Designed miniproteins, single chains, continued (3). Designs and how they scored, part 14

Each design is a single chain, and the fold is of that chain. pLDDT is the mean over its residues in the fold that is shown.

## One batch from the design tools (miniprotein)

Design m8488
Fold by ESMFold2-Fast:
Structure m8488 (fold): chain A 72 residues (1-72)
Amino acid sequence: SLKDELLRLIGEILRLIGEIFDLERELEKLKKLPNTEENKEKIKELEEKIKELEKRREELLQRLKELEKEEE
């Protein structure tokens, strides 16, 4: 069913939004810590993870838009 696929996709998108939100909060906390090499490395790693998840979110949002067009 197209509706079942749509609901699964929405669920995956919401999960990614939650993961991005959690990582952004962790990033904000790290940015408040002393500017050490260890903290710089962790910040860079988190920024890269957020970027990857944002790309995945955009891909799923595009797929959602395509499925909505099929239901019209």
Scores: mean pLDDT 83

Design m8489
Fold by ESMFold2-Fast:
Structure m8489 (fold): chain A 57 residues (1-57)
Amino acid sequence: MELEKLSVEELRELGEEARRRGDLKTARRYFQAASMKSLGEKLEKFSDVTFDPPEAA
């Protein structure tokens, strides 16, 4: 649990492992978490850019 505490690389490794076991749902979740975490890090560096946040809030 706590996917947010895992690194992008660790999430991708866990996703690939789950996929090899045939657990496609879990693999998909790990890959999605890795993608979102990577995107979040990029957005953090561009915090000076005046854009609305992706969330409804």
Scores: mean pLDDT 69

Design m8490
Fold by ESMFold2-Fast:
Structure m8490 (fold): chain A 119 residues (1-119)
Amino acid sequence: DEVDKKVRELLNGNEVAIEAARETARKIRLIGIFLTATESDTDEELDEALELAKESAKKTGKEHLFPIYDEHYELAKKLRNDPSLSPVQKGGISYKFLVEKLKEAKKKEEEAKKKAEEA
C-alpha cells in the first residue's frame, strides 16, 4: 500500500508512532459507532465505543455523564436487535437520545456555572 509505505517513511519506521496513528483512526471510528450505532457490526465494537466515551469523560472531569453513556449503550444494543427498524431509523433514535440527554446535562452545567458567578 503506497499510503502505508509513505506513512512508515515519514515516521522513520517508528512502530510507536504508526500504532498511535492507527489507534487515533480506530477511536474516530468508535466515536461514530457510539453516536449512531448503525455502523457497528458487532456488540464488541459497541463495548469499545462505550469504554472510549467513558475514558474521554473521565479525562475531562465529566464522569457525571457515565449514566447517560450507559443508558445510550443499552438503547443501542436493543435497537441493533430490533428487526422492525431500518438502519436509518436505528441511527436516528440512538443519536436523538444521546443528543437530548447531553443537552439536558449541558443545561445543568450552565445553570451551576451561573449560580457560581452570582455567589
Scores: mean pLDDT 70

Design m8491
Fold by ESMFold2-Fast:
Structure m8491 (fold): chain A 57 residues (1-57)
Amino acid sequence: SALDRMARVLANHLKTLPDEASRAAALERAVAAMRAAGVPQAEIDRFRALVEAYLAA
């Protein structure tokens, strides 16, 4: 899905960042942009879970 692809792209970007604070800030920026674009909260929650899963892999 598009959501899954976006989560993989963001997770790969987060892996290039130097520390946990930078990764958290980048993820929250993406979430804020999705919220501003009118993405439903349930889809934002699923996106966050997918990003966390890809980071753990």
Scores: mean pLDDT 87

Design m8492
Fold by ESMFold2-Fast:
Formats: C-alpha cells, structure tokens, sequence
Structure m8492 (fold): chain A 62 residues (1-62)
C-alpha cells in the first residue's frame, strides 16, 4: 500500500520520540519506503540515535 503524508509524520514522531528501540527501528523501515525529503531527514537524524542498532539501520537505509 502507498505510504501517506500522515503515515510519514507518524513514523517521524515514533523515530524521534519512542522510548522503544523496536518501535524506532520499525518507523525507520516505514520512512525508507516513502522516498520523501522529510523521511530522509529523519533517517539522517537516526545516525545519532543512542542505540547502535538504530544507527546501523539508518546507515543501511541511507
């Protein structure tokens, strides 16, 4: 299914603010499907995430 602008904004919110590493990982995977500039910015921000797993995924998705 095509990702919507609302889906992108929700995923950005989760990637930035969720205390759950697994939720942030899932949000980054969803953002990578969109190809939008805002999604790419969120992936770049995730390169500085406190979790090495989140940083590694962000690097692979960029």
Amino acid sequence: SPITDEDIERAIEVARNSPDVSERLAALKELAKSGSERAREALEEALTDPSPRVRDLARKLL
Scores: mean pLDDT 86

Design m8493
Fold by ESMFold2-Fast:
Structure m8493 (fold): chain A 73 residues (1-73)
Amino acid sequence: MELDREIEEGVLLIAAAVLYVTADRYEKQGKTELAKWEKEMADRIVAAVEAGRLDEARRLYQEAFKKIKEIEK
């Protein structure tokens, strides 16, 4: 069944889009290093999805959001 894979790809691409938008907000706040890191993580997630590496994209997504939660404390 490919539908679940398509849904996962869509969710991961949306997650990458959120990271790009949040990176722009961090840049406007002068948090340049956080903005750069989020853009790099978003790029890596997109690349993994495009390569069909959903396992890798999931790990990158989990790592990115775990780090964001730790940094914002």
Scores: mean pLDDT 79

Design m8494
Fold by ESMFold2-Fast:
Structure m8494 (fold): chain A 77 residues (1-77)
Amino acid sequence: MSREELLRAIGLALRAIGLIIDAERAIKEGKLEEAKKLLKEAKKLVDEVRKLGFTSVAEKLEKKIKELEEEIEKKEK
């Protein structure tokens, strides 16, 4: 893997983590539509991380996103 690919993967993963943190805050504040948009954006970044070969990192981020999506569904009834 090139240095450029590694740095890109790190940047994408960090942005995805930031969106996940923002989504958790939005869920706590009852902003469920905002949280859904943030998680959708995070999923796109995680897909790119997976395509770059960082499957373990992508799987951990996908699991966290799924947990938050399930929390949103429970709050929406």
Scores: mean pLDDT 84

Design m8495
Fold by ESMFold2-Fast:
Structure m8495 (fold): chain A 100 residues (1-100)
Amino acid sequence: MEGAEAGRRAAEAAEEAARAAEAGDAEGAEEGARAAEEAARAAEAAGGRAAAAGARAAAAGAREGAELTAAGRAREGGLAAGTGAGLAGIGAGAERVAAE
C-alpha cells in the first residue's frame, strides 16, 4: 500500500496523456507522459515494489503514446493509430513496437 499515491498519480497522468493523444494533442500527450514518468520515479523512491512496477509501466505506455502522436503530427499530420498501444502496453506487454 505504500507508494500507492505515487502509483495513482502515474496512472492519472497516463490517462490524461492518452486523452490528449486521442484528441491529437501531441503537446498535451508529452506533458502527461512526463508527469507519469516523474510519478513513477517517486514510487520507486518510496520503495513500493508493486506500485513502482505499475507506475513504470503506465509511464512507459504514456511515453510511447506521446511519441507516436508527435511522430504522426510531425511526419504525416494526423494518424491516431497509437492511442490504444499506450493503454494496452501498461497492462502486461512492454513491447508492441513490432506493431508500431
Scores: mean pLDDT 63

Design m8497
Fold by ESMFold2-Fast:
Structure m8497 (fold): chain A 60 residues (1-60)
Amino acid sequence: MGGAGLIVKEGDTQKSIAERLGISEATLSRSLARGKVLVNGKPTTSLPFKVGDSVVLLAE
């Protein structure tokens, strides 16, 4: 998979996840709305709230 990814850690927020992916919160929100974010290998429109979830941002 050609995108950027991370594992959610304790204390991570939408902002910190976006920063760790190298994008803004607004960009992360748009990517979720476009189905470009995989959580545990599954496309999702909602941000993960669980520690240990895998988040992958798909690039085009």
Scores: mean pLDDT 72

Design m8498
Fold by ESMFold2-Fast:
Structure m8498 (fold): chain A 63 residues (1-63)
Amino acid sequence: MVELVEKDGKKVLVKTGEGFDKLLIKDPNGRVWTLYPGEELEATTPGTYEIFKGDELLGKIEV
């Protein structure tokens, strides 16, 4: 799963839970990012971030 956390005044998406599988994050501009276990993605653009595992939509996060 992915959580939105605040770190050093920045909004950051972090992969949580077990497993070594990467997740795909589609940002509000439609760009797709890869998030590996232990990685962080800074959510610089306000709007809806869509979280995928492969082609499965796991959820959405509003920033």
Scores: mean pLDDT 78

Design m8499
Fold by ESMFold2-Fast:
Structure m8499 (fold): chain A 73 residues (1-73)
Amino acid sequence: VSERELELEVNVSLLLMRASVAILAAKRGKLSEEEVREEAERLEREVRELEAAGASPEDIERLREAVEELRRL
């Protein structure tokens, strides 16, 4: 595994964790509707950056599913 591939995997994992934390916080009423929208928009931008950097289609799909779940809250 190259350093670049490892860095992409780490960044995907961190973004998935961040999305999961945001979803949990929103479900617990700790985020306003505005904060949820802002975080979803920020996550969407970072997903696009990871896709452009060469993250796998499977990882991008998982990230987009998490963002969509957050948007529906």
Scores: mean pLDDT 85

Design m8500
Fold by ESMFold2-Fast:
Formats: structure tokens, sequence, C-alpha cells
Structure m8500 (fold): chain A 71 residues (1-71)
């Protein structure tokens, strides 16, 4: 994969993880499987962002992991 492809995939995974975290935060009964999925997506995104050399994307992914852990 090119760095551009890695970055694009990391961005896609970050957006999906953010969506899942928002769904959990807004739900009356949190779906912990969505949280686990969001954490997994954010972990993969952090690795891909690191490989792409995108420090900002990596930090965003790591923030999502921390947010998910706090729920």
Amino acid sequence: MSKEELRAEAERLVRKAEELIREVEEAEVPDKRKLISAMALALVAAVLADEAGDEELKRRAEELIRRAKSL
C-alpha cells in the first residue's frame, strides 16, 4: 500500500470508530460490542496512520481508544 492509501484507510477507520463511539454515548443502554469494535478499528487506524507518517491521524485514533476505555 502507498502512504496515501494507508492514510485514506486510517481516516475511514477513524470515522467508523467515531460513529460507533457516538452511538454508544447516545444510547440509553450502551452496546459494549460496539465499543469493542470501535476500539479495534481505532487500534488498526493508529497502526496504519503511523505507517503513513500521519501524526495527527495517529493521535486522533489514540484519543478514540482512550475515549472508548472511559465508557
Scores: mean pLDDT 82

Design m8501
Fold by ESMFold2-Fast:
Structure m8501 (fold): chain A 67 residues (1-67)
Amino acid sequence: SLSKKLLEYQIELAKALAKQLAEKYGEVLSVEVERLSEDKFLVTVKTTAGTHKFLVDFKNRSVTQLE
């Protein structure tokens, strides 16, 4: 369905955005995504320098680093 494709697109975009921001800290080892709401995703990126968390908000078109 269109809704399923949109969700898959949002998850992949959220992962890509957070990964790109985290690359400045070190080599990216893993990326995990948790859907908090329809428009908000928590992305956890593990790098060689440590763990970084990003809030991706599609409603406000913003990415905020939490850790």
Scores: mean pLDDT 87

Design m8502
Fold by ESMFold2-Fast:
Structure m8502 (fold): chain A 114 residues (1-114)
Amino acid sequence: MSLYDEAVEKLAENLGVSKETAEAIARAVFDAARYLAEKGEFTPASARLVEKVSRGELTVDELKEFAKELPPALQALVEAIIARINGDFEKAREYAEKARELGLHPAAVEAVLA
């Protein structure tokens, strides 16, 4: 198993989701981080979120705290993830659409909702 696979498994355990959902979350966060870096909008809070996701050491409470400090596009993505974890699929879709309107890749955002 790669270090990435081990981190995804740990992330799934910490967020209380399937490994497939955790992998989709990790991909969406990494894709959003790359997009923000290309725009020059990658913040220190964004870097901390990416580090925690890459290590699989991120809880739902930490996601809620990050949502307060992140750039709008990444904040919308994190809010969609929190709603998905809580089983609020209607709210998750609303935040996912907002993240897409703010420029995040549609496929990465939709993967979080699956």
Scores: mean pLDDT 81

Design m8503
Fold by ESMFold2-Fast:
Structure m8503 (fold): chain A 47 residues (1-47)
Amino acid sequence: SKLEQIKKEFEQQLQKIDDLLQNTTDPVKREELERQRQQLLEDLEKL
């Protein structure tokens, strides 16, 4: 279903953000990535 494809895409984006967070030490960039991660989690729950 389209929903399953969208969920997989969000999960892949979450993994990419997690990988970026592990390799990022700049506090401003980390805050932006953490906000993006939180937004993705909220969007996933709304699906």
Scores: mean pLDDT 83

Design m8504
Fold by ESMFold2-Fast:
Structure m8504 (fold): chain A 55 residues (1-55)
Amino acid sequence: SGELEEKLKTLEKQKEAVEKNAEALKDTDPQKARALEIALSNFPLSREIVERRYG
């Protein structure tokens, strides 16, 4: 559905933003970069929740 497609597109953009922030902080704030990397590891679960709710 269009709603599922839009939600997955938003989730992918959020994931890309977190990846960019983690890379940018790698040398200046490694603790914050690590926290963002942990958040990235949760995106497969976030995708499953979106697919289950809107699919």
Scores: mean pLDDT 80

Design m8505
Fold by ESMFold2-Fast:
Structure m8505 (fold): chain A 86 residues (1-86)
Amino acid sequence: MDREVLEAEVEATFKGLRAGMLAAEGRVEEAKKLVEELLESELPEVAYLSAKGGLEWGLRLAKRLGNEEGAEAAEEVLEYLEELAE
């Protein structure tokens, strides 16, 4: 694997996790913006999977902590991701 491709995959993974954290905190607009930026990458499939994985993790975290607002926010950002990834 090219080093540049590997670095892009690692960056996408961290951005996906950050989007999930932002959504779990109820920061929907910031999470949506980060998802949009992630999907502009040269590796769209990796970007999509990274965003989805991070948001699903954030949703599970919010539910585990009893944060209903964060769970609803994460679900909204996940729906937004599916709309963008047509």
Scores: mean pLDDT 80

Design m8506
Fold by ESMFold2-Fast:
Structure m8506 (fold): chain A 69 residues (1-69)
Amino acid sequence: MITDKEIAEGLTLMAAGIARLLLKQGKAEEALAFVREMTEKIAEQVDEEGAEAARRVGEEAIRELRERA
């Protein structure tokens, strides 16, 4: 069965995917804000391990978006 960690990682990766589309439209600051906000909202709804996974994936996504902005 899917764990909170796997759900949190999946949802945060989806948020990162949406943010990459925003970046392609020239909305770099909106893309970064979206990932930050969605990561914290996901972290609030899952267990501690899921929250850690969401924040890790979110931080990696923010790093990659900053490099491409």
Scores: mean pLDDT 84

Design m8507
Fold by ESMFold2-Fast:
Structure m8507 (fold): chain A 78 residues (1-78)
Amino acid sequence: TVEELIAQLKDEDPEVRRRAALALGSEGDPRAVEPLIEALKDEDPRVREAAALALHQIGDPRAAEPLAEAQKELQALR
């Protein structure tokens, strides 16, 4: 369920968090938007990339500014 995937965004395993973010993007449920915005600040860059992809797929305007900031950070970390 979407609630289970949202809970997995806080898992100790970054691979679990990454997969949860991608699954939430595929579900497209707007309940995931705010949890995914928090995941844009995750310690693991793969989780941040998955959260950004998921937010782009959902297309909710709440993510516009957080996504712009995350893209700037991703370019700086190359």
Scores: mean pLDDT 81

Design m8508
Fold by ESMFold2-Fast:
Structure m8508 (fold): chain A 57 residues (1-57)
Amino acid sequence: KLYRVLDASLSRQLVAAGIRDGDVLTGAQLAEALGWPREAADLAVALALKEGLIEEV
């Protein structure tokens, strides 16, 4: 499953990881960029979707 970044500026961690608007990431890559463990990837994705940070592709 892939996710497109809509607004990386909403996350200091994504900006620090060099992630930009329009980038396409897996849930695992998103969790890693946010500093979350791999086991929390589904939760990281759910929160990012809720906040409007990403969308499903």
Scores: mean pLDDT 82

Design m8509
Fold by ESMFold2-Fast:
Structure m8509 (fold): chain A 69 residues (1-69)
Amino acid sequence: SSLEQEKETLEQALKILEYAKKNKISLEEAAKKLKASPLALLVAKKLLKENNGDLDKAIEELKKKIEEL
């Protein structure tokens, strides 16, 4: 279903943010290494921007969004 696809996209976005933080690389490079979807990268970028570049806050917010699904 569309809801399952949305959850998978958010989970991929979370992996991008966590991988970028751990390896100190850009979200673009993290997405490339993880072979994440373009949509997951856009979600990760949006969350990071909305949290003023704070990766920890973006990760925490995204975890909450996934739990609410």
Scores: mean pLDDT 87

Design m8510
Fold by ESMFold2-Fast:
Parts: sequence; structure tokens; C-alpha cells
Structure m8510 (fold): chain A 66 residues (1-66)
Amino acid sequence: DSLRRQAQQLFQEAVAYLYSGDVEKAKELADKAIALYEEAGDLDLAEEVRKKFEELLAEYKARQAS
């Protein structure tokens, strides 16, 4: 598959692991997805995915801290 498709799949898996409570695995997969977008030359998508994951992680942590 193309780097973009692999990055998309890894990011979807990262979000699923985050929702299941496996924050460490979620971060690992998100970082790998971002790196694949960067390798594909999709720097704008890499930045958007990074920001989106940070927002999702912050929301997750806020729910756990309440």
C-alpha cells in the first residue's frame, strides 16, 4: 500500500487504542502515522494529524482526571 494509506490505517488504530485506554500504544501508532505522512511528503497532513491526536489525547486525559 501507499505510505498515505498505511499512515491513515495506523492513525485509525491509534485512535482505537486511545479509546480502549492504551495510551502508550496509541502514542506509538500516532507517531508512526505522522512519520509516514512526513515520508510521503504530506507535511501539512502530518501536522494536522499531530494536532488532532494531541486534541484527542487532551480530551481523553480530561475525562480520566474528572
Scores: mean pLDDT 84

Design m8511
Fold by ESMFold2-Fast:
Structure m8511 (fold): chain A 69 residues (1-69)
Amino acid sequence: MTFEEAFNKGLELFNKGKYKEAIPYFALAVGLKPDDAEAWRKLGEVLRKVGMDDAADKAFAKAKELDPN
């Protein structure tokens, strides 16, 4: 699975409210492109939706480190 395939599948599931199902796809996306700030941000967003707040904060911190907007 390419980064684009993993990230897009994660987004599809996230938009359908299937947050737990989206996690492995966003996790795969950040594994394939660990320097992609948007993928880390989406991982943070989905982790927040399932109540994994500490993991979400770490993912958001990584996104901020890569793209400090």
Scores: mean pLDDT 88

Design m8512
Fold by ESMFold2-Fast:
Structure m8512 (fold): chain A 91 residues (1-91)
Amino acid sequence: MSYAEKGRELYLQGKFEEAVEYYEKALKEKPNAGTYVLLGRALWILGKYEEAKEYFEKALELDPNFELAKEELENWPRPLSPAEQSILENL
């Protein structure tokens, strides 16, 4: 299993701080726009809004056409999705 896959599993379990650690490890091995967005999302849920925004911007620096990063910045700060809200409510 890759670090990015492990980070996503932790994110879905509501373990956002651990998810951040694994996404950071994934990015050190191979920078990826999708992983920057996932790291930004985890940081935003943890209340680290400025750091989250920086990672969405880094995703666009790596891939200027990456739609998920564009959506995050255009709707900043976006509300929690129903799935993300359900994860937080069940913790």
Scores: mean pLDDT 77

Design m8513
Fold by ESMFold2-Fast:
Structure m8513 (fold): chain A 66 residues (1-66)
Amino acid sequence: AKFLVTFTGPVEREIGTVLRLIGEPSVEVTPDGPNTYVVTFSGDEAELAALLAELRAEPHVTVTEL
């Protein structure tokens, strides 16, 4: 699955979230502009649902499924 993550808050939160994503198994993160990243996920549907829920719960983060 692919989705777009856009950050509108403090850069420290962006860095923290991006580092957590890079550390996740089956996750690939590609920069797609200022404060914007394409995330590719190749794990299970349950893991994807959990990851999307976690990201959507973050303040100043927008997640768009591609």
Scores: mean pLDDT 78

Design m8514
Fold by ESMFold2-Fast:
Structure m8514 (fold): chain A 117 residues (1-117)
Amino acid sequence: SLEELRRRIAARAAAHQGADNVPGLTEEERKRYRAMSPEELVDEMIEELRKAGVITDEQAERLRKLYEEARARFGPDEAVGLVSAALLTIVDLVEQGKSPEEAFEEAERAMREALAA
């Protein structure tokens, strides 16, 4: 479900950022996500949306390139935050009835605006 997908993305991002209490995760899962590299976490989250059919392969590659640009500009942890926010925006907009294409374009625009600031 989109609700479960959203929950999993938010939980992974929170655990990676060092949150001690993440609802729905075991202690072992929290430790795993916290120990992941930023690149591994981003790849896992993007792949979840692709497997769920929420984004295309081409859109997944565009998100990976935006992550690389954000990492170069802001560092890896800030870049994870930016990508996580974009992925959550896509899921939330699709759940609200927007097409996957419209949801992606809004999230990509927001990321590009953040990168230009």
Scores: mean pLDDT 82

Design m8516
Fold by ESMFold2-Fast:
Structure m8516 (fold): chain A 70 residues (1-70)
Amino acid sequence: SVEEELKKLLEETSEKLNDAIEKNDIEKMIEVLEELIKELEKLAAKHPENEEVKELLNLVRDNLEFLKKL
C-alpha cells in the first residue's frame, strides 16, 4: 500500500537525516532530501489521486529550498 511504502521511506530518510544532523553535514542533508524528493515523485506518479504524497512532496521541496539558503 502507499501508506506502507511512505512509512518505510520516511523511516529510512529520518535515520539518514538524523545521522547528517549529528555530524553537522549540510551537504549530506541536502543529498538525503533530494533522494526523498525523487522517491516521492515516483510514488506520486504511481498514486496520482493520493493528496498526502503530493502535500509531503511540496513540504520537502520547501524545506530543501530553505536549507539551500542557509
Scores: mean pLDDT 84

Design m8518
Fold by ESMFold2-Fast:
Structure m8518 (fold): chain A 66 residues (1-66)
Amino acid sequence: MKLLVTLTGTPTQQTGIVLRLIGDPNVELERLGPNTYLLTLTGSEEEAEAILEYLRADPAVEVEEL
């Protein structure tokens, strides 16, 4: 699964999300812009859905499934 993620929160909130994602061995993170990232989810469907729900739960995160 590939996700386009745009972070619109404070620098502290953005840093927290990025650290969460880079700490996950089943997430490949590519920076496309200052606040825009491409995520490649390499884990199970359950793990991918959990990450997607985590991102969608944050109103300062915009997620587009590719």
Scores: mean pLDDT 83

Design m8519
Fold by ESMFold2-Fast:
Structure m8519 (fold): chain A 70 residues (1-70)
Amino acid sequence: MEISDKELVVAMARIMAGIAKRLFGVSEEKVEEIIEKAEELAETLPAEEALRKVKELVEKAVKEELERKA
């Protein structure tokens, strides 16, 4: 089974957003937003750049949740 770079980016987004939801309380709506944005980024950018931006989106969502609780 060949996994495309695009499929890899979206799969990593699902994994990272899922962890952020489970461990940090990021909302389901925010998780879906991150996945949708990951699909968009995977279409328009090289996989490495798309994955980096997905990581930044997940980190921002986690930071916002942590700042809300502080």
Scores: mean pLDDT 80

Design m8520
Fold by ESMFold2-Fast:
Structure m8520 (fold): chain A 57 residues (1-57)
Amino acid sequence: MSELRKELLKLIGEILRAIGDIIDAELQGDEEKKKKAEKKLEEYKKKMDELMKKIEA
């Protein structure tokens, strides 16, 4: 049971990092880096939804 919670916390950490990358890219004016970070954030959100379904099933 704690394993799913650990995965959730890990994923939250990855989401926060992706948000940081988006902010850094905005400050640098790097559109390519921003799009890459936004894409990763979207992927992490999908993984979070999948993990939440496993917890709430």
Scores: mean pLDDT 80

Design m8521
Fold by ESMFold2-Fast:
Structure m8521 (fold): chain A 55 residues (1-55)
Amino acid sequence: GSILSEEQKEALKETMREELRRYAEATGEDMSEEEIEREAERDVEAFDAGIQAAT
């Protein structure tokens, strides 16, 4: 099962989405809203899996 609660995952996803937007702006990459959302969700899932593996 997941280590992170749904609320924690949602908060982390929001943070990742903001970081990806800033990164795209800084590098001049044009990322769509869909791409940012998918990447953020993937990053959150990977983070949750990493915590589970480390515990």
Scores: mean pLDDT 76

Design m8522
Fold by ESMFold2-Fast:
Structure m8522 (fold): chain A 91 residues (1-91)
Amino acid sequence: MAKEAAREGARAAREAARAAAKGGAGTGAAAGAAAGAGAEFAAEAGLEKEAALSAAGAGAAGAAAARAGGDEEAAERGEEAARRGREAAER
């Protein structure tokens, strides 16, 4: 189910962000990319308000991490995914 896939993506993104926090500065960009991907999946599904909000949070956190790591492209994708997740949550 797309809804479950979106939740798995968001969970994977949060796990990547947690690993980056424990692993140090070098993993921030990777966590950003993972969070962005998770948020994108949840936004595409556009199903569950809770999943969409989780993905939006993961996307925003990933964007911040990517930016800190100097990966502005990944940060931009994370921000866009976060915005789409919030929009999906509104419906």
Scores: mean pLDDT 59

Design m8523
Fold by ESMFold2-Fast:
Structure m8523 (fold): chain A 85 residues (1-85)
Amino acid sequence: AVYEGEAVASTAEEAYKKAYELAKAALDAGATKLTVEVTDLETGEVLESTVPAGPLSAEGIGEGVGDYVEESGHEVKIKVTGIKE
């Protein structure tokens, strides 16, 4: 991996910003593929997705994680891994 980062968020706005920043850092490191892992800290559920790098990848990842926190009301741990292939 060319990048690994994680953050914790308790609000939808914070989740969006942190997920966006992690994805942007992975893209800036030269990642061509992003793996996003969202751990729900109240349920222990883990949601994983893999996204090709693209011009809207950071925004899309931010929106997805933000929406999850808005709908669930739960605190999450966000992990982003950048892969260069």
Scores: mean pLDDT 84

Design m8524
Fold by ESMFold2-Fast:
Structure m8524 (fold): chain A 65 residues (1-65)
Amino acid sequence: SDIELEANIAMLKIYASSLGARVVREEGKTITVRLDLEDEEEAAEIEARLKAVGKKLGIKVVVER
């Protein structure tokens, strides 16, 4: 339902912010976040975690650096 999608988007946005990622675009079921990190391994780990959570919530996560 639309209510469940809105709740899932809100949860994903809170999670992304907790990891230091900034939401830059929202388009339907796609959330684009920006992640400004110099450490490539840390950035890859955070990207993987965001995409995994997004998949569980039915939301596509796009990570920009």
Scores: mean pLDDT 85

